# Ledger of designs, part 78: designed miniproteins, single chains, continued (3)

Each design is a single chain, and the fold is of that chain. pLDDT is the mean over its residues in the fold that is shown.

## One batch from the design tools (miniprotein)

Design m10868
Fold by ESMFold2-Fast:
Structure m10868 (fold): chain A 62 residues (1-62)
Amino acid sequence: MKSEEEKQEILVELMKEKGITTLEELIKYVEENPEEFKEELKKRGLSEEEAEEIIKKILSLK
């Protein structure tokens, strides 16, 4: 399981690649493209379970 610091770095890099600069934009992206976001996290070394937990956490900030 990746550390919280490693998960944060992966999320920041993914946001940069997608041109996401705000939390509101991140929430919208995850709501509109949850499967794409999950696959992008998995490509960066997160497990299915870890990716789903991150999605749930982001959507809970809405």
Scores: mean pLDDT 79

Design m10869
Fold by ESMFold2-Fast:
Structure m10869 (fold): chain A 64 residues (1-64)
Amino acid sequence: MKYLELGKKYLEEGDYKKAAEYAEKAIKEKPSVEALSLLSEAYQGLGDDKKAQEYTDKARQLQS
């Protein structure tokens, strides 16, 4: 829970590297659509469109 909130804060601040780090920690503790979407957005900010798409797809699959 705290990692997801920190990841969102860093994403809003434009710190995509920290946003990705905290999103990964959130996913490791508890996979969720929200955490996977956050990681996708962080990778998009980093310019890694392939990883961004991969995590978007995983988020949609988990949403079932």
Scores: mean pLDDT 83

Design m10870
Fold by ESMFold2-Fast:
Structure m10870 (fold): chain A 58 residues (1-58)
Amino acid sequence: MAESMKETMQAYAEMLKATGSKEDAERGEQILEQGYKNADAYRDAMEARRAAKAKAEA
């Protein structure tokens, strides 16, 4: 859990930075900072998004 959470946060931040948008990069940084403070909320949001994507694929 701890490792997957760290990986997820890092991957998301990297993804936002890769878009080349300054605003997206700032959002990634904010998510990391807030995620470390409120990891549960961040994890829940990510899992909900993944579940929605899986449902759309079905």
Scores: mean pLDDT 65

Design m10871
Fold by ESMFold2-Fast:
Structure m10871 (fold): chain A 60 residues (1-60)
Amino acid sequence: SEIERSMLLIKAGVYRSIAESYRKKAKEAEKQGDLEKAKEYLELADKYLKEADEIEKQAD
């Protein structure tokens, strides 16, 4: 249904926003010289981005 589709797209958008937040945290960690934290944040960003992509595929 259109409503279910719209809700999935909203959820995907939220996950993309979370991914962007982690990318910003990764940049901050990198500026502070904490390459381990930067890597962890980038891995989290990638995880949420992949979940957003999967949700979008379900919505078509």
Scores: mean pLDDT 87

Design m10872
Fold by ESMFold2-Fast:
Structure m10872 (fold): chain A 55 residues (1-55)
Amino acid sequence: SEEAQKRMEKAREFALELFKKHGIEVKIESPEELTDAMMEATDILAREGKPLPEL
C-alpha cells in the first residue's frame, strides 16, 4: 500500500515536471487524470526516443 502510494506520487511528480518542460499546464487530481497524464508522458518520451524512467 505505501509502496503503491509512493510510486503514484513519483509518477505524478514526473508527469508534472515533464509537462512543465514542454510548456503544458495540467492538473492531476484523480487516479484517472494520472493515468491519462502518464499515457501522454509516455507518448512524449517515445517521440523523443527516451524510455519511461523507473519510478
Scores: mean pLDDT 78

Design m10873
Fold by ESMFold2-Fast:
Structure m10873 (fold): chain A 56 residues (1-56)
Amino acid sequence: SEAEELRKRAQEVFEALASQGRLEEGIALATEIQTLIDEGRLDEARALIDKAEAEV
């Protein structure tokens, strides 16, 4: 499902940020993305993930 794909991408972004010593940023971002997914705001979750992937 789209939500499952977004969760996997969010986890990959979190792991990338954590590996760069940006753990606090990764936790905050993962929490925000999960909230958006839980609220059915999948387009906003995708936009946030796309932005984060460009920055890692």
Scores: mean pLDDT 85

Design m10874
Fold by ESMFold2-Fast:
Structure m10874 (fold): chain A 61 residues (1-61)
Amino acid sequence: SMEERQKLLKLIGEILRLIGEIFDLELELKKNPEDEELKKKLEELKKELEKKMEELRNMKI
């Protein structure tokens, strides 16, 4: 249905945003490998990404 497609597209958009943010933080961490705050933020975003990916896997296509 169109509603299911809209939910799917929204979820994909959220996943893409998280991937981009993770990529940017990984680049920052590569410059400052001892930054514990960046490590913690990166770990939190990776957990959010895992949750969103799980939601995507559980969607009926």
Scores: mean pLDDT 83

Design m10875
Fold by ESMFold2-Fast:
Structure m10875 (fold): chain A 91 residues (1-91)
Amino acid sequence: MTEEQEVDVQVGVLEIALAVAKVSIDRIEKSNISKEEQLKAYEDTLKLLERVKAQAEEIVARFPDNEDARRVLAEIQKLIEEVKKKIEELK
């Protein structure tokens, strides 16, 4: 594959992971579950987002001018901070 095709596929995988994390957060917020279950679900989501962030940082390092890769990294970082805040509020 060309570098352009490789980065497009990698960014697509990151966008899917980000979408899954957003759906998970929405479901946690709308569910009538215990504080302990909500905390665990947010912690599991945070672990997913931290792995996705590491992958996005590697893509941005390889392709620093790719706007989609930088946008996805910024969205992941924002969502990580939102999840961390929710975890702290539940402790």
Scores: mean pLDDT 82

Design m10876
Fold by ESMFold2-Fast:
Structure m10876 (fold): chain A 73 residues (1-73)
Amino acid sequence: MKLKVEVSGISIPENLRATLEAIARKRAPGVEIEFKEDGLVLSGENLDPERLEEAAKEIAYAFGGEASKVEEA
């Protein structure tokens, strides 16, 4: 089952993308990250929903954004 969560309300500088990817993968190994104009989407197959939610919340807290609920992709 593929899961996704969105973090919105943030603009992510290119030089911080590697740091964000490290945070996301630490919490949710195997996660894929899509950067958007005002945020990002974390998604992947066979992810733990709680770990995916933790990753999104940590990123939202660090960058002043808002994390959505985890849902099916």
Scores: mean pLDDT 80

Design m10877
Fold by ESMFold2-Fast:
Structure m10877 (fold): chain A 61 residues (1-61)
Amino acid sequence: SPAERLRAEADRLLAELDKLSVQEFMDRVNALYDEGVAAGLGPVAAEIVRRLYAAWKARQA
């Protein structure tokens, strides 16, 4: 399903966080959000974005 695809892409992004610049991370998060909204999955996309930012913030500490 589109929701499963979004979650799989988020999991790949999480696995790669240590290899990404701030700009690369932001570009990938924005692309995931736009894809989710376009698929009518705004709430799922918003949940994924919150989790990605939380993980990013934790790795910056």
Scores: mean pLDDT 83

Design m10878
Fold by ESMFold2-Fast:
Structure m10878 (fold): chain A 62 residues (1-62)
Amino acid sequence: MEEREKRLEELAKEFGVPLETIRSLYEQLRAEAKFQGKELTDEELIERVRRVLEAMKKIENK
């Protein structure tokens, strides 16, 4: 739990997004993967969160 929380906090700082938003996105992606029968690791979920944030920021920086 502590390691995941720290990584999510770092993503929030890196992208200038509230930690609450990062946690919500992480949980949404985790729930979605579980519904699709996918077993993703915490590392894979964190990487997906980062990709989503990068995509969103790229669109807004056009």
Scores: mean pLDDT 77

Design m10879
Fold by ESMFold2-Fast:
Structure m10879 (fold): chain A 57 residues (1-57)
Amino acid sequence: MAEEYRELALKRIELGEDPQLVIEGLRNLAGYYKSLGDEELAKKLLESAEELEKKYG
């Protein structure tokens, strides 16, 4: 679910991963699901990436 990816992303940033790389990972995952026709999941992943970018980027 999109929430699991968001929680994992936050955990990775908390553990010291580069926030920009984590955000890029979410954007790439969103693009992948959009290409599969999962528009809702893609949108939620992009929203999560945007929230993290506002906070860390």
Scores: mean pLDDT 80

Design m10880
Fold by ESMFold2-Fast:
Structure m10880 (fold): chain A 96 residues (1-96)
Amino acid sequence: DLERQRELGRELFERALEELKKLGLQNALEGLKRSMERNEPLVLDALNAIVTIAETNGIRTPVYEMAERVLAEVERASAEDRLRVATERVEALLER
């Protein structure tokens, strides 16, 4: 479901933005906001953007570690299952 993927991507970005705001990381916060504004990201796009911003800025927030673990699981899945695995794992982790 494309709409569900956009919803999860948006929720994941919002949680990442909240963590960056709490840490006072203005450059990372603005970078992530711009990534979110260019297109409505699907869940996999959101995972990649969050990991990239966190790695570039040396951020080790709970959201970053969560995104990194999910992305590693996605990489281990078959090509046909990657989107499903990303969706299911992000959905479960957003409940925490």
Scores: mean pLDDT 75

Design m10881
Fold by ESMFold2-Fast:
Structure m10881 (fold): chain A 85 residues (1-85)
Amino acid sequence: AKISFILIIMDTDGEVLAKESFTDVTISQAKGILEKYKEKYNIKYFEIVSEDLTVKETASSVDDAVKLLEELVKKGYTPIVVGYK
């Protein structure tokens, strides 16, 4: 029902443009957050990464990113979401 994650925005040169932590947000709130950052930074895709870096998956849309985020949380991971320009 609620998820926590870290969001990192990367530019084409690999520089970190933004880093934010979100705690105990609903799936609808997480979708809204990712949509806002996608529009603000003109993000082309997301990577969803487990905190131990053992899982890394790519999402081309906010809906796919949210689905992967939920799947990692269900498996017991705290996910990191990386948005790329």
Scores: mean pLDDT 85

Design m10882
Fold by ESMFold2-Fast:
Structure m10882 (fold): chain A 88 residues (1-88)
Amino acid sequence: KAIAEAAKALAEAALALARVALKLASEAGNKDALKKAIAAALLAIGAKLLAEEALKTGDVEKGIEALKEAVDALELALEALREALAAL
């Protein structure tokens, strides 16, 4: 299912960016960026799990919900990454 597949791919991308942001924020000592990176990682994990369940069950509504969560996770990961980079 295209929506759930897209949600999973986006959640995995968000998690990868959150991991980079977490490392950079930790090294820079930026507490706010670190908190956002952790929050983004948790959201991305949740979105990925929901997307995987939607793929398994064929649930369209769960697929859409997973995609929305993956978008939110990506936005937060990008904010954390921007803040971490600005602190370097």
Scores: mean pLDDT 85

Design m10883
Fold by ESMFold2-Fast:
Structure m10883 (fold): chain A 77 residues (1-77)
Amino acid sequence: SALEELEKKLYELALEEAKKLSEEELEELIKAAEEAIELARKLAEEDPSLAEFAERAIRYAEIVKEAAEEALEEKRK
């Protein structure tokens, strides 16, 4: 699907950028992504009309977090 193709491209781009970051910057990025996910989940709970926006924001943050975690793991090897 078009969404799956966009998510794959986002992951690949996020991973390329994440590999340029230091270990400390990657840890900060992971934390920022986790905070963004929590905020988006709370937004959807407070205002159900924003649920679709929140779902997309969560997906974006999850992809960025996964890319940062993979880059961090590679730096620690």
Scores: mean pLDDT 87

Design m10884
Fold by ESMFold2-Fast:
Structure m10884 (fold): chain A 86 residues (1-86)
Amino acid sequence: MEELIERIRELAKELKKLAEEENASEELISEIDKLIDLIENNPLDIKGILSQAQKVHQLASDERNGRLQRLAAEIILLVREMQKLL
């Protein structure tokens, strides 16, 4: 469990760094910040984290940013794996 939470946190921070480097929209960066806040302050709110990761994935898809979309999809898969364990 701890290893999955740490991996999700690492990927969310990588996602933010990549979004800033690629000049993603303010909306997408804001939603990534909300995702990071949820992971840091409420790591067991799996439903909230999943919902927020899905929003980030949708926005990355709408902006046609394949790298951000891939990272968001990986976060979603790991959150679903956590859900199976709880």
Scores: mean pLDDT 82

Design m10885
Fold by ESMFold2-Fast:
Structure m10885 (fold): chain A 71 residues (1-71)
Amino acid sequence: SIREASAAALAEVPAAIEYVRKNLPKEKAEKMIEQLKKAEEKLKKAAASEDEEEAKKLALEALEYVAEGAA
């Protein structure tokens, strides 16, 4: 389910932040980490949501933050 996928993605966020901090130039890392933290908050809400449609919306918002950080 989207809730289970969101919970799995949420569990990976700390490792992703550490990877970005170690492997990207400082300015790019700071931008990406900021967006990953925003995505983390959306994923927390998606994983906790009892409504599958609300969880889907929150998960899409998390993906938008990741895309913005990668740009």
Scores: mean pLDDT 85

Design m10886
Fold by ESMFold2-Fast:
Structure m10886 (fold): chain A 77 residues (1-77)
Amino acid sequence: AEEADKLVEEAKKHYEQGNYEKSAELFIKAAEVYAKLGDLERTAEYLEMAADFYEKSGNKELAERLRRAAEVVREQA
């Protein structure tokens, strides 16, 4: 959790600076950490956050893929 918490904090700092793509990348890394811990609800949550920021950066295709991945993960939670 400590590793994921640091990634989320760093993602928020990048979001505040308008670096949406970097923020999305960090949220994906946080989701990966939670997935390894078996926390599927948090995994889905951070994948959805990453999707939102990729959409803001203009990467709609990647955003749609991440939202779909989050839905699949949530169904398994």
Scores: mean pLDDT 84

Design m10887
Fold by ESMFold2-Fast:
Structure m10887 (fold): chain A 87 residues (1-87)
Amino acid sequence: MSEIQRILSETLSRITAVKNAALAAGDAAAVAEADALGREFLQRVDEIVQQYEAGKISLEEAIERVKELAEETERRLAALQARIDAA
């Protein structure tokens, strides 16, 4: 659980940073996209944690799935940040 909490905290910090960059740029569409990415990430992490708590997957599998989700989210955030920076 502590490893999942660490990944969650790090990814949410990245989402917040990109959202703040969008706010500073006055890019309302980018703000909305960052918020949507954050909601999607939290929902998917919650689903993984629920599967672990129900005994459907191991802690190792839960950590692996959260890592993969964080990597996917970071790629999407990097693309969004590049668009903000190019505007």
Scores: mean pLDDT 86

Design m10888
Fold by ESMFold2-Fast:
Structure m10888 (fold): chain A 67 residues (1-67)
Amino acid sequence: MKEELEREIASALAVMVAALIRKNIDKVTKEDVEFAKKVLQRAEELGADPDSIALLKEAIDLAEKNL
């Protein structure tokens, strides 16, 4: 089902973006944060896993504090 696949992709993307932000926290730019926020918004719209969404929100918050 297309919707199920989109949710799985959205969840995976949220987790990957969160992990990349945390790994590169000292290199994250304002543009990277804005990109991550767009990924977060789209993932929420597609119904990504709550845990995946939480990981990305936490990573974005951490990145903003390091700007």
Scores: mean pLDDT 82

Design m10889
Fold by ESMFold2-Fast:
Structure m10889 (fold): chain A 60 residues (1-60)
Amino acid sequence: SLEELEEKIEELVERMRELGEKAREAIAAGNVEEARRYIFEEAGLTAELMLLFVEKKELE
């Protein structure tokens, strides 16, 4: 449903924000491998988020 999609989008956006913060903290601490992991996780979620926006538009 549209409501379920909106909730999933909101959750995903928040998760991406948290990963971005963790990546910046890891970079500041010199933890290259940890930063790399968070960056790749956020990148993967970006594709999922874009597909959810497409699906939401189809239901509007």
Scores: mean pLDDT 86

Design m10890
Fold by ESMFold2-Fast:
Structure m10890 (fold): chain A 68 residues (1-68)
Amino acid sequence: SLESEIEVGVIEVAAAVIVTVYRRTGDKEAALEALEKLRKKAETLEDEEAREKSLEIIEEAEAEIEER
């Protein structure tokens, strides 16, 4: 649905912003906390496909932060 596509897009943009801000600030704790809040939002999505895609995006962002 349009709502599910918008939700995935919002999460993708939010995750990218969190990673970008982390790269500029170096504040790993704040970045991981922001991603955890985003993960909680993703888990509330009723559409299973949208939820799975959103969680994959967040997992990739977490990996980028943890490797840096």
Scores: mean pLDDT 82

Design m10891
Fold by ESMFold2-Fast:
Structure m10891 (fold): chain A 86 residues (1-86)
Amino acid sequence: SALEARARAAGEGLGVAYASAKRAGIEAPPVVVEALSEEHFREAAFRGLTERMGLSEEEAEALVDELVEKHRETIAESVALGRARA
């Protein structure tokens, strides 16, 4: 669906943005995006990190876990936004 495509693209983009900011040594809090669930967000962010940034699966998993744990509120708001638009 269009919503699933948007949520995937948003999750990929947020994962890449988070990793890029960390690599640059800057603190950039993630923005709220559309997400279908935490699990779907984790999968989308992982895809962005592996497919767009070329990170290993181990590095991508560690960054996704770090992002979700440190920014739980942003991920929760993102899931609420995605569900509201479903």
Scores: mean pLDDT 83

Design m10892
Fold by ESMFold2-Fast:
Structure m10892 (fold): chain A 91 residues (1-91)
Amino acid sequence: ITPEDLAAAQEYREEMERLKALGLTEDEAFAVFAVRNSLDLLAEKDKEKAIETAKRLRELLERERESMDEAQRKAAELILRYIDEKLKELK
């Protein structure tokens, strides 16, 4: 275990605690964290594909929000906010 591994694990734990405090379930909190990390990794490898994926995901989440439960809607709102911030950053 490297210091970087320990720092990443602590950041994950802190983020999960924060997300669950907002009323998300473990699965919804993990989904928010996973989307953020996946888009960050994709942007590092292929910026254009990351922009395309973020825009597509935004459209899908906006369309499906009305059929989501309360925890899913909270997760979707956090993901949408992250996507908007990431798209501004990637330009």
Scores: mean pLDDT 77

Design m10893
Fold by ESMFold2-Fast:
Structure m10893 (fold): chain A 67 residues (1-67)
Amino acid sequence: MTADEALKKAEELLVKARNAKTPEEAQRYGDEIAKLSKEAVAAGATPEQVRKIDGLGAEAHIIAGEL
């Protein structure tokens, strides 16, 4: 997986989190985005790319807390 692919997948997972019906579902998507952040770092992602992915994961976790 490339860093750009990880960022795109994280964006797709955030869309799924926004459409989640339970806190547990949204939390699972946030956890998947956090995993993608680690994979992006391993793939040589820039600090800016990592911050973007981490921000998407944090937003998914906030959505989970609001459900």
Scores: mean pLDDT 84

Design m10894
Fold by ESMFold2-Fast:
Structure m10894 (fold): chain A 55 residues (1-55)
Amino acid sequence: DPLAARLAQAQAAVDRNIEDLKSLPDKESAEGGVKNARAMGDRLAAEYQAQIAAA
């Protein structure tokens, strides 16, 4: 399923971004970035799930 594959790719990209953010020397900036990245991941997952349900 191409939509499911794209969702998996998008989630993998979010996970990589979170790992990169954890490597930042400023813990407060890292924590804020991780929170923002997770919120974006949740929105992308909801959007792709809606598209899969419509297909």
Scores: mean pLDDT 75

Design m10895
Fold by ESMFold2-Fast:
Structure m10895 (fold): chain A 80 residues (1-80)
Amino acid sequence: GSGDEEARRLLEEADKLLEEAEELLKEGKYEEAIKLAEEARELALKAMEVTENKELILRAIGLVLRAIGIILDAELEMKK
């Protein structure tokens, strides 16, 4: 259905943003890494709302947790 295809597209976009955020985090670009991770988290959460597919929902949960991890790592480094 259209919801599953929309979810798949959103999750693919979120995954790409998280890969970019992880590279920015390695470069010490913490504020930019947080912004991309927050965008990825929002896309993954939206994917969960538009699909009833268990595999896509579990993938979205994984991406949300990965985004939270990047944000936390960046914020902890910025507090120093």
Scores: mean pLDDT 89

Design m10896
Fold by ESMFold2-Fast:
Structure m10896 (fold): chain A 76 residues (1-76)
Amino acid sequence: TPQVDQTIFDMIASQAYQLRQQGVSDSDIQQQSIQDVMQMSNDNGLSDSQTQDLIDGYLSQFDDLVSSFQSQVQSQ
C-alpha cells in the first residue's frame, strides 16, 4: 500500500542519513539500503515486483530522500 511504501522510504532515508554521518560512502549506503528495503518489503508482505519497484524508486530518488531527511533533522 502507499502508506507502507512511504514508511519504508522514511526508514531507509533515516538509516542512510545516519550512515552518511558515520562517514560511510554513498555507494556503500546504497548497498546497505537495498538490503534493508528487501528485508522490510518481506516483513510487510510485499511482492517481488513491489520490492523491485521500491529499490528502483529508492535508487532514482536517493539524493533527494537523504537530503530531505537531513534538512528535517537539522531544522528541528
Scores: mean pLDDT 73

Design m10897
Fold by ESMFold2-Fast:
Structure m10897 (fold): chain A 101 residues (1-101)
Amino acid sequence: GPAMTSLELTLEVASAEEAEKAAEEGVEAVKRAAKLKIPTLTITLRAKDGASLTLTIDLERGSFDLSSSGANPAAMAALQEIAGRVINEASRILAELGLGR
């Protein structure tokens, strides 16, 4: 069959426990995408108030794009913290694999 060209993941973040789980699931998605040689990973984080943050990772170029929607600064700060953790781990994983250069 044709190779998968993108992986998409949506994670709900309604509590501190879900935030930790979302960070862990995001990192595992990066590892899975890298192992399967999937060139694009899109992670959407959704807060309880409807705020959202979408992280798009280009695993071939080693680039990251962030888009956000929502007016609650506290919810957005929480989503940005999770995205930052995923970006830091993704950067390390991609560097170890010689990707993004």
Scores: mean pLDDT 82

Design m10898
Fold by ESMFold2-Fast:
Structure m10898 (fold): chain A 77 residues (1-77)
Amino acid sequence: SMYPNKEALRRVIRTNLENAVALGKDKVTITVPRSWKEEEVKEIVEEVAKELGLEVKSIKFEKGEKTTDVTVEFKPA
């Protein structure tokens, strides 16, 4: 698995959001294994965004064969 546990997934989500903010972006797409439920991914995204001082505007899920692309639109809180 690309992300073997919830903490590894949280770290990847945090890194992607931090990098997007550093680059002046308001949107990022993160690829996660389909073994993760959308509700679990959404919860982690919302928790990490709050820790980073970001307001989540939308979370979109696009399911592929083995992975789901998670697109997060955000702004400073």
Scores: mean pLDDT 84

Design m10899
Fold by ESMFold2-Fast:
Structure m10899 (fold): chain A 118 residues (1-118)
Amino acid sequence: MTLEEELRRLQALIDELIEAVKSGKPLDEVRALMDRAIDEATRVAQLAYERGEEEKALLFGRIAAILSTVRDKFEAGELTREQVIEVLELIRRAVQAMLDGNLEEAKKLIDEAEKLVA
């Protein structure tokens, strides 16, 4: 698979996850979608690293870490559904910025997402 195909797959998973949280789907279904998004972000990070795209690899690794933190805090009741949606919208925009080749914008959005989950 190409890095672009995996990026579009990650974007689709994030969109599905946002809709699941907005529609009030049960925690077990949201967790399953979060796990798939984390796995995909980790896979994209590895592919970017193997291609010598170290900056992209680091950003995708950070996305996977943010998603993992969001899942854990949401399960613990430390984040509301609205807060989860806010973080996921930033991640969705960061993935789009990376598809557009704008790594500076992607990094800024990831920095903002990290602050919201800290």
Scores: mean pLDDT 87

Design m10900
Fold by ESMFold2-Fast:
Structure m10900 (fold): chain A 69 residues (1-69)
Amino acid sequence: LSPEEVARLAGRMIDAAEAAALSVPGVKSVTATAEIDGDRVTLHVEIEATPENREAAQKAADAGVAAAR
């Protein structure tokens, strides 16, 4: 992966994670950040939600990231 391809992948993963998590009821805010180390992209997703809905929001974010990859 070129640096440009890695940056585009990170952007798609961020957008997918935020959109998916925000679709879950009880989610108040979502902040996704990407750490890029060469060809490695690590996503950190911070979700503000009710405790019951937090797991559903995290699962939705994970599924969104997988679909964007």
Scores: mean pLDDT 77

Design m10901
Fold by ESMFold2-Fast:
Structure m10901 (fold): chain A 85 residues (1-85)
Amino acid sequence: SETEKKKEALELKLKGDEALEEEKYEEAIEYYEKALSLLPEDDKRRAEIYNNIAKAYEKLGKKEKAKEYLEKAKELAKKNGINVN
């Protein structure tokens, strides 16, 4: 069900967060991308995941990829009425 997919997405997001903390940036991105695949396109949870993917790409020296994900996070936050300043 959609509820079960969202729960699995949150578990994958937490694994991504753990990998990010351990400086395992490529593994963090893989977990986050899998989490995103289980969430609706307009889900508010995607914004935090996008920011964390951007951090991982920045640490990997992939500045253009980091910028892309930061913009995705800002656009989603704006659509959800969240102040991003």
Scores: mean pLDDT 85

Design m10902
Fold by ESMFold2-Fast:
Structure m10902 (fold): chain A 88 residues (1-88)
Amino acid sequence: KPKEVLERGIKFLEEKVEELKKQGHTDAAEKIQSLLDKAREALEKGNYKEAAKLIMDGFVIYYEVKYGKNFAEVVKKELDEMLKLEFG
């Protein structure tokens, strides 16, 4: 079910936000948290495509911090294609 998949994505990123805070990446953690708050609102309204996009943007920020901008750009491209296949 799309809702269950999106809820797992939110939970995963919430754990990563705490990890990033402990590692001193506070700006990235705050950006991801803002996206997660918006994603939860989208889920409550049944806007699954919007929620998925916000969760994907959170993953891109996380991977940019961990592996650098070039890797994050590749991740973004793949996630954008997945979003088109599932919701386009």
Scores: mean pLDDT 84

Design m10903
Fold by ESMFold2-Fast:
Structure m10903 (fold): chain A 88 residues (1-88)
Amino acid sequence: SKEEKAKSLLEELKTNIDRMDELVARQKEVEERYKKNKSKEDFDELIDLGVELIKLAVDIQVKYNEIRKLGDEKTLEEAEKLIEERLA
C-alpha cells in the first residue's frame, strides 16, 4: 500500500540521518588529525567522506519528496519533524 511504502521510506530516511551523524563525527576526527599530520591518506578520506555526505543529503531529499508524493499525511508529518529536529 501507499502507507506501507511511505513508512518504509521514513525508516530509510531515519537510517540515512543516523549514517550522516556517524560520517560527520568521523569527518571531524579525520579533520583534526589532518590539521596535525597533513597526510595524503587523511586528505583522501576527507574527500571520500564529503562525497558520501553529499550523496546522503541527496538521498534524504529524494526520500522526503517521495513521501510527499505518496500523500500519507501522518508519515509526512513525522518526516518533516525528523528533518526539522535533526537537520535544522
Scores: mean pLDDT 88

Design m10904
Fold by ESMFold2-Fast:
Structure m10904 (fold): chain A 97 residues (1-97)
Amino acid sequence: MSPAQQIALAAVGAAMVTLASVVDIELGGDPEEARRRAAEAVEELARLAREAGASPELVERLLEIARRIEEAESPEELLELMKEAMRVADEVVRELE
C-alpha cells in the first residue's frame, strides 16, 4: 500500500470513529469520551501524514483540528471539524502523489 493510500484509509477510519462518536452522544453517551476518541483518530492521521513526508503546515493543521475537536460543544461542531480534517487529508494525499 502506498503512503497516499495509507493516509486515505486512515482518514476514512477517522471519519467512521467521528460518526460513531456523534451517534454515541445522541444516544446519551459520554461526550468527553466521544470527543477524545475522535481527537485521537485525527492525531493518528497527523502522525501517519508526518511519517509519509507531508508538509509541516498540513500536519500542524491536523493537530490543530484534533485540539478543536476536544473542545467541541456540539455534535454539529464535531462533524464540521471532521469535514475539515478530511479536506486536509485530501491535500496530504495529493501532495504525496
Scores: mean pLDDT 83

